# Designs tried in a protein design run: designed miniproteins, single chains. Part 91

Each design is a single chain, and the fold is of that chain. pLDDT is the mean over its residues in the fold that is shown.

## One batch from the design tools (miniprotein)

Design m3354
Fold by ESMFold2-Fast:
Structure m3354 (fold): chain A 77 residues (1-77)
Amino acid sequence: GAMADALARSRALGREIVDFWLDKLFEKYGLDKEKFDALSPEERAAFLNRFWDDFAKAKTQEEVDEIVKKYQEELEK
């Protein structure tokens, strides 16, 4: 039905927008997007939730750099 089709299109567009911004974010901070994309959907959600929670608590550029390094190292494991 039209409602289900509209919701499916909205979700698809939302995923494309999010993926585009994640690519730009990962490029900006030197995070490995290919390794991130190799994670399960649940692992990707957990990774992003932890990253954003830590990032939101950062008060200095030094703390931001430490957070970025931590998540770069997690993706390399």
Scores: mean pLDDT 73

Design m3355
Fold by ESMFold2-Fast:
Structure m3355 (fold): chain A 65 residues (1-65)
Amino acid sequence: SLETKLEILRDAAELLKKAGVITDEEYERVMELIDKAREYLKQGNVEEAEKLIEEASKILLDAVK
């Protein structure tokens, strides 16, 4: 589910921040995208939520390259 993806992204962002892999600014950006995606899901806008989930995922993936 999309809620499961949001939980995975949140947990990944927290772990990567603690490990020093991402900056505080990257962490804040990912959390902002997660919160906004959650709001879109609450409104029934699945398409916009999926786009924000993809953007958050890309930030984390780009940081581990």
Scores: mean pLDDT 86

Design m3356
Fold by ESMFold2-Fast:
Structure m3356 (fold): chain A 56 residues (1-56)
Amino acid sequence: EPSIEEALAGLREDALEEGLSQEVIDQLLEGYRLVLTALEEGLSDEEIKKMFEELL
């Protein structure tokens, strides 16, 4: 299983291929980091979804 850091590195590479700006990539990766951390902490799917909706 990739670590959170490895998963975020992969997402960054994909976002760069899509031509997203560095600012947008940094914001998206911060949001994904929070979601991945919440998953590791055992938060429910509903709590994770709520966090995601607040970021969007």
Scores: mean pLDDT 72

Design m3357
Fold by ESMFold2-Fast:
Structure m3357 (fold): chain A 55 residues (1-55)
Amino acid sequence: MELSEEQRENGLEAAKTLLREGFSEEQVIALLVANGFPREVAEELVREARRELAK
């Protein structure tokens, strides 16, 4: 699936927001996949969001 830079940025911000709200990494991955992200991309975005929030 081809994703624009804007779509990836929006996915990253959504992942960060959901993690801050207390959703688990698996729940956030499932929500991103439901919104059209490939699972592999959703997993990468969640890892990136987690890394950014840890700092």
Scores: mean pLDDT 80

Design m3358
Fold by ESMFold2-Fast:
Structure m3358 (fold): chain A 55 residues (1-55)
Amino acid sequence: SIASDLEAEAKRYEKTNPVLAADIYDSLGYLYMSQGDYQKAQEYFDKSDELRKKA
């Protein structure tokens, strides 16, 4: 699925390009918000924020 592909891509870049990984996690957050899964969306936004703090 698109979500699983994006998750894999984000995980790949967490160490090498945390800003890019954070951008992908933001995209996942918005995707889950559009599906009404606000809990899952928040988890991805939190991951994005943590990666940006480390960059």
Scores: mean pLDDT 85

Design m3359
Fold by ESMFold2-Fast:
Structure m3359 (fold): chain A 68 residues (1-68)
Amino acid sequence: MIKIVKLSKADIETLYGVAKAEILRLSPEERKEALEKFKKYYEAIKPYLSEENQKLLEEYLKELEELA
């Protein structure tokens, strides 16, 4: 079966939680690199997100940038 996976709000919240935990474990230099990887991941999954969930993930990325 070919399954088209769309990410739910809960999936995005889980991704944010994991990303935030990872950022907080890293040194300041490594946090910047991890943030860039998360931004690339966002671009890769963007076609599988609703417009509302895209905005939610963009806001979470801003919060991660403030933590880095």
Scores: mean pLDDT 74

Design m3360
Fold by ESMFold2-Fast:
Structure m3360 (fold): chain A 55 residues (1-55)
Amino acid sequence: MNEEAKKLAEEAGKAGAAGDREKARELTQQMAKAGNLSDDEANRLGAEAAIRLGG
């Protein structure tokens, strides 16, 4: 996964931890496009980032 996709994953995780589900989902979609990932992979990475950043 490239650096852009990692940044988007981190931002998606922060949005998810903050309770902004709509923004988290939008950032996850952008991460999928930037990293050329499937939506399943993008959703999994976003969820993992949210757990890591939000506890």
Scores: mean pLDDT 72

Design m3361
Fold by ESMFold2-Fast:
Structure m3361 (fold): chain A 70 residues (1-70)
Amino acid sequence: LEAWLQSLTKAQVLAYLDSLIEEARRLGDEKAAEYLEKAKKAVEEGDYAKAAEYLLEAGEERKKLPANAG
């Protein structure tokens, strides 16, 4: 994951993260959105290792959300 993020331009990575944040918020998964925002900050700071870590955490949090979380 980290190597893949490093292969993209910063703008492409930020757009990808913005897309994931929007989806997490749409699903009401506030904790996943929080991790994704931390990943975005890490990318802005050039810390792709931390960004990859937060992306994995966000993915795990989203798996815990029930299909009908209304």
Scores: mean pLDDT 75

Design m3362
Fold by ESMFold2-Fast:
Structure m3362 (fold): chain A 70 residues (1-70)
Amino acid sequence: GKDAAKSAEAAAKAGEAGDAAATAVGSHQMYLYSDNKEAKEYAKKAMEAGLAGDAKAAARYSRQAFIAEK
């Protein structure tokens, strides 16, 4: 829904700015708010990438989660 999509967009923007930790937090919120299986899988991958410090990969997966939720 709208809250999941907003969380995914915020996470993607944070990762694009190089903030892997903020992307992990936003992706976790996306995972909690989403009822879409595909969006949840991308949010999980974004969270894992963010926790690993890969802001670029985390941003990419967060964008995919946003697209899948919409």
Scores: mean pLDDT 82

Design m3363
Fold by ESMFold2-Fast:
Structure m3363 (fold): chain A 92 residues (1-92)
Amino acid sequence: MSIEELVEKAEELRKKAEAAEPPDKELFREAGELYEEAARQALAAGDVERAIELYEKAAEAYLKAEDPEAALEPEIEAGVLALELAVEKVYK
């Protein structure tokens, strides 16, 4: 599955989860898993900025699913990559 396909499916599930009353935690968790897979593929492709964005979205989805343990690894990855990118931009 392409990065674009994973992101589209994740966005659809996230919107569906947000529209549910009460919000659907299982759909948020599924969206988080898809964002995380898309982030890994973006990083493997060398798109660091895209990977950061997708890891952040994965963490947000997991937190909305009330699964902070699942959010931890994506948050760490996004933070580390963002710091590395910021250093490169400052010392260009």
Scores: mean pLDDT 84

Design m3364
Fold by ESMFold2-Fast:
Structure m3364 (fold): chain A 105 residues (1-105)
Amino acid sequence: DPEAIRREEIERMLRSLEALARNASLEDLARWARESNNYEGMRLIAVAVLHVRRKRYDRARALVERLLDLHNDPNMTVEQLREEMRRAVEELSTPEERAELEKVS
């Protein structure tokens, strides 16, 4: 059942985000985003971690679903993937949430 597999992958990613939320600071996530060759992907992960810390699991799930869909698109170039991750952050976070991540940078 493809839908059951997709749900299981989403739940595994959410558990990974919960572990990251416990073990990494927002400052660590902001630093990793700045130092990463995948800045937009790390920024997306940082927003998802922020949602998990704030118990906004619906928003964290929406980001995980978008990330999974983008990574599973075989026709997506690296540049297109980065642009779509940037758009996902803008669509699935508030300006205030993004400013909070910038503040800890």
Scores: mean pLDDT 76

Design m3366
Fold by ESMFold2-Fast:
Parts: sequence; structure tokens; C-alpha cells
Structure m3366 (fold): chain A 80 residues (1-80)
Amino acid sequence: MPSLEEVVAEMERRFERFEELLRAGDLEGAGAVFQEYLRWFDEVAARADPETRARLEALRDEVLARMAELVAAAFARLAA
């Protein structure tokens, strides 16, 4: 099992890539990164102890909320 610090660092790398692809207008690439992030996270969480899992899930929910806000803003511009 990776440490909490290693998992957080990986979350940040994936979020940065997602944000960069959205800024570049690559919605397909951003979607692929998002789907890979969800699959990767589920795999990591499945191997975590309950306390670590709860912390990781809270951090994931925070990252997902930020991703959802960026996606909503991007789609609002396309729907105009």
C-alpha cells in the first residue's frame, strides 16, 4: 500500500493533467484522465485500512468537486 503522502502526490499530478487538458480544450483527453483517476483511486482505496480509506475518500471527494466545477464551466461555454 502506498503511503497517504504518495497517494496525495499522485492525486495532485492527475488533477494538474486534467486541468491542463481542459484549459487546452481537449475534452476527450480530460475525460480519459478523469476515468483513469476514478479506476486508480478505487484500486488504491480497496487496499487501504479503514482509517486511511476514509481520509482518502474525503480527499477524493474534494478533488472530484473541483473537477466537476471545471467541467461544468467548460460545458457551459460550449452550450452558449
Scores: mean pLDDT 79

Design m3367
Fold by ESMFold2-Fast:
Structure m3367 (fold): chain A 80 residues (1-80)
Amino acid sequence: SLDELVDEVVKVVKEALENGYSREEMIERIRKVLLEHGLSEEQARIVVLTVLTAVDKGYSEEEIREILRRVLEHIELLES
């Protein structure tokens, strides 16, 4: 479900930040989660860029979850 995907991506971001993962490691882990949930490489790239921008801007977990949900809903609408 969309909620499960949002939760899984947010969990990866939190774990990356808490464990001191490199930016590249965080990107790779998010990308793998998205691809495993059936997103294309292009869709995964858009989502990764959105998450990175939110992290760089210092968005809260709630703000990251909200923007991620909106981007994924938009992608799902384009596949319909």
Scores: mean pLDDT 82

Design m3368
Fold by ESMFold2-Fast:
Structure m3368 (fold): chain A 81 residues (1-81)
Amino acid sequence: SAEVQALRDAAEAAYAAGDLDRALDLAAEIAKLGIRLQVPPEAQEEAIKLVEEAARAAKAGDLEKAEKLLEEAAEIAKKAI
């Protein structure tokens, strides 16, 4: 949790500084860390791939696609736990 909090603080600082690409990259790192710590290895690859695709969509300005991809990643994680 301290590790997640440090990444969250860094993401908020990047967002406040106007560095949106870095804020999105750090948000993706937080999500991927959560997946690696809580999701069984066999489901990690697919969930991580969706998080990375969501970050790319968000950077491209496609927030609707990013949200859908994150929901798909969450469902994979939920079914595996």
Scores: mean pLDDT 82

Design m3369
Fold by ESMFold2-Fast:
Structure m3369 (fold): chain A 92 residues (1-92)
Amino acid sequence: PVLPSPEQQAIGRTRQQVLDALEQGDYAGALRILADAAKNAKTEEERQELADYADFLAQGLVDDPELSARLAQLAEAIRNKDYARLDAIANA
């Protein structure tokens, strides 16, 4: 198998942490993990992959429309580098 880049490894770790939080019912923790990862992302590619992952999770959460909406809003805040909105969404 091809070894993933350090950036891909960081995103993979973030995805696993988000999944672990969601499995524990810690929705606030999952949103904070995504927001913190986005603020600490070193490249536009990392930010875009985090935003795409948030959109992916939003599409999967059809039974929780409020969480789905918050994840979609988080994805847009990540793409727009609106870190104040990221913090507001994560702390709501």
Scores: mean pLDDT 79

Design m3370
Fold by ESMFold2-Fast:
Structure m3370 (fold): chain A 70 residues (1-70)
Amino acid sequence: SEFRQELLRQIGRLLRAIGDVLDAELALKKAKEAGDEEAAKRAEEELERARRELERIKEEFEELLKKPFT
């Protein structure tokens, strides 16, 4: 089933994007705990990028669920 393969592919992308957000959140926490302002700024920028990517992938996944006959 093409739908099944696409669903599994999108689930994989979603899980990776969630992982990227969690990694960026952890990096930000560590930088703040260390008082490293430069690392914290980089981690905040990475977190924003990761959150935008997750939202994009989430929207694509929701579109797939709404159009099961395409």
Scores: mean pLDDT 83

Design m3372
Fold by ESMFold2-Fast:
Structure m3372 (fold): chain A 56 residues (1-56)
Amino acid sequence: DDELDLLLKLLDDLLLENLRKQLVDDAVKAMMDGGDESYKKALEDKLKKLLEKLLK
């Protein structure tokens, strides 16, 4: 099922791009607030959610 493998890869790429966009937006907002702790926490939360989504 080569077609299925290609579709799976495309889905992964699309999901990854959307999630990266959200991470960038959150990081920019945290950085504009000047809070390194906020930046780190936002990244951690997004990464955890990304992992949960991928595993689910």
Scores: mean pLDDT 67

Design m3373
Fold by ESMFold2-Fast:
Structure m3373 (fold): chain A 72 residues (1-72)
Amino acid sequence: MKAEEEAKKEEIKKKFEEAYNQLLKELVEKGDLETALKGLEYGVEVAKKAGLEEFAKKLEEEIERLKKEKAE
């Protein structure tokens, strides 16, 4: 049976998303945009390896948004 293992994966996914979103918010609030961008890029790789494809795509979109703002 796979139900308990699937539930555990969902729990890990939620914890990862929460921890990463909080870290990103703190870095952006500190005004350290370059560190935030590096963190986002690393997060995309980790999310893809963890099978969090939708979350990885959201992080990629956020990277594009921040790079566009920095280019101004």
Scores: mean pLDDT 71

Design m3374
Fold by ESMFold2-Fast:
Structure m3374 (fold): chain A 55 residues (1-55)
Amino acid sequence: SELALAHYNLGRALEALGRLDEAREAYLEALRLDPAFDDARDSLIALLGRHPEPA
């Protein structure tokens, strides 16, 4: 799942830039491609626990 890893890395980069909504979408896409991707799931859970959708 190289594509899942690419989406996970995109999510990490977006999160570092403060683009939390786009980071969430990237992590969700990684999990859609690889549902057992624990790192992507853990990152998504942490992100959603902070600001799932403040607007």
Scores: mean pLDDT 79

Design m3375
Fold by ESMFold2-Fast:
Structure m3375 (fold): chain A 82 residues (1-82)
Amino acid sequence: MTPEQLREEARTLLEGARELVKKAQDLIKSGAPKEEVARTLTKALFLANSAMVVAEMAGDEELLREAKEIYEETLKLSDEVS
């Protein structure tokens, strides 16, 4: 993969993680089952972690920082619902 392709992949993974965090927040507000929230957050953690790995491979420090921020936000939200 080219560095540009790696950046595109990292952005796609990061966008996916952000969407899942938003979905988890919406689920919490709607009083959805704890298990559904946890499942959504687990998927978000996986995508954010994958985005960090791919961003590091691409040498994109800004994408890596953004991915770490989403990962940390997702962990905090996961702790709140546990």
Scores: mean pLDDT 85

Design m3376
Fold by ESMFold2-Fast:
Structure m3376 (fold): chain A 57 residues (1-57)
Amino acid sequence: SMAQALQQLQDTNKEANELIQKGVELGRESPDGRQIRARAMAESNDLVSAAVKQAKA
């Protein structure tokens, strides 16, 4: 169902945003802060991109 795919996208976006926020906090407290933030953002983007690709298929 398209509606179920859209709901999963919204849930994935929420999880992705939480990952970014956690990465920002960890980055602030850590010497490797910038790298930690970059990885969290990349993982977030991969999750969203995978969900979008699945919804389009």
Scores: mean pLDDT 70

Design m3377
Fold by ESMFold2-Fast:
Structure m3377 (fold): chain A 47 residues (1-47)
Amino acid sequence: SLLEKAKEARELFEKAIRNPSLPADEQRKLVEEANKLAEEIDKEWKK
């Protein structure tokens, strides 16, 4: 559902920004996953 995707995307972004000591690779992966979810939410929301 959109709510589940929004929750997951938010948690991924928060994890990336609240843990700046994460390796660059891990931080990039978190941001990419969050962006994918955000794009899916945007598409479904604007539909």
Scores: mean pLDDT 76

Design m3378
Fold by ESMFold2-Fast:
Structure m3378 (fold): chain A 83 residues (1-83)
Amino acid sequence: MEKKVITDQQEIQNVLVNLGASPDLLSKLSKLGVIEKVEVTDNEVIIVFKEENEQAVEQAVALLKDAGLEARGEGNKVIINKK
């Protein structure tokens, strides 16, 4: 089905909170790099950072996994599986 692209910071926070991310986790993620957009599909949420930073992506994946979310990194993207 349709892929929704979200660039508004508040909407990005709402999407991640609905996946189970805490506001504290979102604050930690925002310190790793500038989020350009989030892409939402039926099965996944993709966080796209403006600049490619391998350490930031790896740290974001680790933070999301510690929060109980299934996440993987690919370039400047962090891909979260909804289920």
Scores: mean pLDDT 78

Design m3379
Fold by ESMFold2-Fast:
Structure m3379 (fold): chain A 78 residues (1-78)
Amino acid sequence: SDAEARRQLAALEGGVASAEELAAAGDRETAAEVYEGIARLAEGQARRAEAAGVSPELVERFRELAARARELAAALRA
């Protein structure tokens, strides 16, 4: 459902915030791993949400989150 998709998006955004705190504290390697995990989860959730008939806007938000998380992980490893 759209409500479940919104809850999952909120949880993943919470994970992004936690990874940002880790990076700020100097734990860049763990932060990069968390971002990579978020990207994989968001991609999987986008596919499941699409199959479940969730609104295309929410499916796209999962894909955008995955791309952003991958970019953040790459920046920490640079």
Scores: mean pLDDT 89

Design m3380
Fold by ESMFold2-Fast:
Structure m3380 (fold): chain A 64 residues (1-64)
Amino acid sequence: MSPEEKAALRDIVEALENKKLGDKSEFIKHLELGLKSLGYTGVKVDGVYDESLKEAVEAAKKEL
């Protein structure tokens, strides 16, 4: 992952750390699209903070 991709990943993770399971928004949908584009293909793009999104965020934190 490039330094620019790691910077984008950090921004996405930081934004999601202020969200809770079950939260819904267009903003969350944009963050899900960002994670999927960075290789986290298990993320569901539905605008909902679910268990799959939480798992992707935890995996991303281990790569940062």
Scores: mean pLDDT 80

Design m3381
Fold by ESMFold2-Fast:
Structure m3381 (fold): chain A 76 residues (1-76)
Amino acid sequence: FAALGKELEAVAIEAAERGDMRLFRALMEVLRYARRLHDQGDSATAERFLRQAIEAGRAGDLERLEEILREARAAV
């Protein structure tokens, strides 16, 4: 979990560095919901959302990332 969280933060920082603040905010929101799921004992679901968000973030796929964010929000 911790390694995936750091990887997502790195992807988010790269987005911010190129001026993509919408992608940055969406990635950081997924991380926040994933942390809550992990704290509730659902580490498997939390890790799945982090992996999906990292992939979408690297692709710059904001639409996919917003879908992941909606699913993560519903899971908490």
Scores: mean pLDDT 82

Design m3382
Fold by ESMFold2-Fast:
Structure m3382 (fold): chain A 69 residues (1-69)
Amino acid sequence: TEEIEKKAKEFRERHPEAAAVAREIAEKLNKIGDAVDEYLELKKKLKKTTDPEEKKELEKKIEEIKKNG
């Protein structure tokens, strides 16, 4: 909520080193979010496709995302 955001902003101003670490964590979380979105899209495609070759390719991509997450 806005109160938590305000408190976090005050904390970042008071501790610039902690702010840098928090930003790095946020960037990593955003990257994980992007990977989750890609994973969900690939799962949707896997459910819709009946081509065995395409299924194998989609499964391989899903495994690559899992390996990195």
Scores: mean pLDDT 75

Design m3383
Fold by ESMFold2-Fast:
Structure m3383 (fold): chain A 69 residues (1-69)
Amino acid sequence: SLEEEIERLLEEIVRLGKENGDGETGERVARFLRRHYERHRDDAEKREAILQAAKEVVTFYREELEKRK
């Protein structure tokens, strides 16, 4: 479900943020995205946009980790 996907992505953001030495920022970003997702429970288009934003944050953190290898 979309709810399961967003929760998995938010967990990834927190985990990857910590691995990048940026755990506080990762936690703030995850809280921001969760808050906005909850505010738009009845708006599927806005929820899809928030999901896409979460995917982009995950991609950014993964690319930063690869640069450190």
Scores: mean pLDDT 83

Design m3384
Fold by ESMFold2-Fast:
Structure m3384 (fold): chain A 94 residues (1-94)
Amino acid sequence: KKEELRKELIKKIEEIAKKVKEILDKEQQEELEKTLKKAIELIEEEKFKEATELIAKTLRKLKENSENSEEIEEKMEEFAEAVREYFKRLEEIE
């Protein structure tokens, strides 16, 4: 069950990232992809707090440097909700 939850979290993060990439330029897309790769590695190492903080920091930086700041903010909220849901379900298993 914990492994299934981890895979669901990774899938959710990838889905949110795909939507964010549609409103980013090429340089910003590359930064987000680099962050996702590192965050997924951290999740696989069970370093969930570090992974979620890394993604949140990157999305915040992208928001500050984007013409589409409102849309990025909405995706940041979706990400925060996904993280909250993940930890809630993790507590139910432990």
Scores: mean pLDDT 77

Design m3385
Fold by ESMFold2-Fast:
Structure m3385 (fold): chain A 57 residues (1-57)
Amino acid sequence: PSDEELTKAVFDIAVAVVKSLLERGHLSREEAEEIARWMSEKDPEAAERIRELLERS
């Protein structure tokens, strides 16, 4: 697969982990926003998914 496909797969997993941590209260809104900001540098789609989770909170 391409580097883009591999990056997307890895970040899809990361988004799922962030969602789980947010649901359990193990991750703050501020921490999740920082993760999304970091992710936007490599995968803006994954970053947007995290932002959607925060908007629904």
Scores: mean pLDDT 77

Design m3386
Fold by ESMFold2-Fast:
Parts: C-alpha cells; structure tokens; sequence
Structure m3386 (fold): chain A 102 residues (1-102)
C-alpha cells in the first residue's frame, strides 16, 4: 500500500514537471489533470488504510483532489494549469503522510 502511494506521489510530481515544460495550455492542462488523477488515487488509498479517527481528513483529501482535477480542466492559462498541478502534488504528499501516521 505505502509503496503504491509513493509511486503515485512520484507520478503526480512527474506530471507537474511535464506541465511546467508544456509548450501549450492544452498540454499543461492534460498533465495537471494527470497529476490530480494520481492525487485522487493516493487519497482513495489513504481512505482505505487510515483508522476511523482520520477518515474525515482522508475524505477531505479526496474532495481536494477532485477539485484540483476540475480546476485543471477549466484552466485558461499555462500558469493556472501549473498551479493546480502543484496543489495536486501537495494533496498526494498529504495522503502519503496521513497513511504513514495513525
């Protein structure tokens, strides 16, 4: 589980770097959405492994990942897409930290 979540954090980080290097708004948005998808998967895995006391926090991370995906899809500039990719990476990292702590 943790190993899979570490992979998802790396996947989100790789998509953030690709969004930053993107030549078009469309390309940046595609990578930002992929970063948010990785973050959502990490948050969903955290929800499955956390104790009952952390369920609300895990649900919060799932909702944040969904929000970042929607915002990335609606981004009108490369800069906006990159900002949502950065927030998605933050969600993925928080999900991993939550899964490592009880």
Amino acid sequence: MLEEMERLVREAEEHLEKARKAKTVEEAKEHAMKAAEAALRAAMLALQVVPPSQITRAIGLVLRAIGEYIDARLAKTKEEAIEHAEKAVEVAREALRLARSS
Scores: mean pLDDT 89

Design m3387
Fold by ESMFold2-Fast:
Structure m3387 (fold): chain A 60 residues (1-60)
Amino acid sequence: SVVRAALRPVIEGKATAEDVVRALLAMGVPKEEIRREVERLHKEGKITPEQLAEALAALD
């Protein structure tokens, strides 16, 4: 997934979830696709609860 690849810097602690989510939205990626991948990464333990909250806030 393009979204999952773009979220790699967030997993690595090199970028904020907010900045990456906003960039994906600016590129025209659907909110539902971004939310699905972010929730999946959190379920897999690859991002923190704080990173999940920041990503979901950026989608609103």
Scores: mean pLDDT 86

Design m3388
Fold by ESMFold2-Fast:
Structure m3388 (fold): chain A 87 residues (1-87)
Amino acid sequence: MEDEKLIEEAKEAGKEMLSLDPDSIIQAIKTWMQLILKSSPDLAKKLKEILKETVDGYVKKHKDVADELKEKAEKLLKEMEEELKKK
């Protein structure tokens, strides 16, 4: 039950993130990564999928900054995946 609430809050936060400037979205991604790394493996997988979907949506909406943001976001997501494998 608590996991479902966190997932719904994450989806709502993801919608809000689509309106952020590039620097703010990178900070938001870092914050989500910390939450994902502290979560159970099953919750972490679901939150990771929401974060990836949010990043993809942001890149599609903000094509003018897409290349720079995509490189920074993909690096952060890869670092998160490697840390999750250590759990």
Scores: mean pLDDT 77

Design m3389
Fold by ESMFold2-Fast:
Structure m3389 (fold): chain A 79 residues (1-79)
Amino acid sequence: MEELDEAVRAALPALKAGDIEAVYRAVQPVSPEAAHALVLIARGVNPVEALKILKDLGVSEETLRELAALFGIPEEEIF
């Protein structure tokens, strides 16, 4: 779980820049499912459901709240 949260946090600058390839490259070796969910969020495809997948995989609440804020998703939809 620590590795996954660290990988997701390391991918935040690439997510902010819309660099999908860099996001996938950073996260996929730790969790292919998390990498796919992050790509969906970045593309605006079912972002609430994708964030719930990240929550179920054990990404920290702090990281999930930062992702929700970055993409304008209400925290109430996730928690």
Scores: mean pLDDT 79

Design m3390
Fold by ESMFold2-Fast:
Structure m3390 (fold): chain A 106 residues (1-106)
Amino acid sequence: MSIEEEARERLEAIRRTFVARLAGRLSPEELARWEAFLEELTEEIIKFIKENKLSQEDVEELISRFAAIVGEGVAAVLAGEMSLEEAIKKVREELKKTLEEIKAKQ
């Protein structure tokens, strides 16, 4: 399996985990939006890996940081500290910063 294929499988596992964690707390419409958002980010991450020819080490770092960012957003929604819309915005902003930092160290 390629680095890209392995990354996709891991990102899909992360998506399933964090969709499941909010399934009991979000409306069906909000849950569908959250799932679609994580699918969008998965494609953005895979594209970034391909276009920047990331090493296995950089891919591991990116996936780990992505899981942490999504996990923090989910935790904030579960705690009632953020709306889903606020969590989506924060996750998108933090991922963008992470991608820029990884690209800068190349």
Scores: mean pLDDT 88

Design m3391
Fold by ESMFold2-Fast:
Structure m3391 (fold): chain A 55 residues (1-55)
Amino acid sequence: SAAEEEAGRLAGVSPAQVREAYRALEAGEATGSEVARRLGVSEAALGDGLRALLE
């Protein structure tokens, strides 16, 4: 989706990675810090991407 594409661009990851990150966070399977570390991005960049996804 366009929202997933924009979120991925802002976070520096693929749209599929943003969708999976959101799923894991929603399910309580991982923290934002853990997801950011796993994806190799800053927590701030992940936060920007997730904020764009939820708009």
Scores: mean pLDDT 81

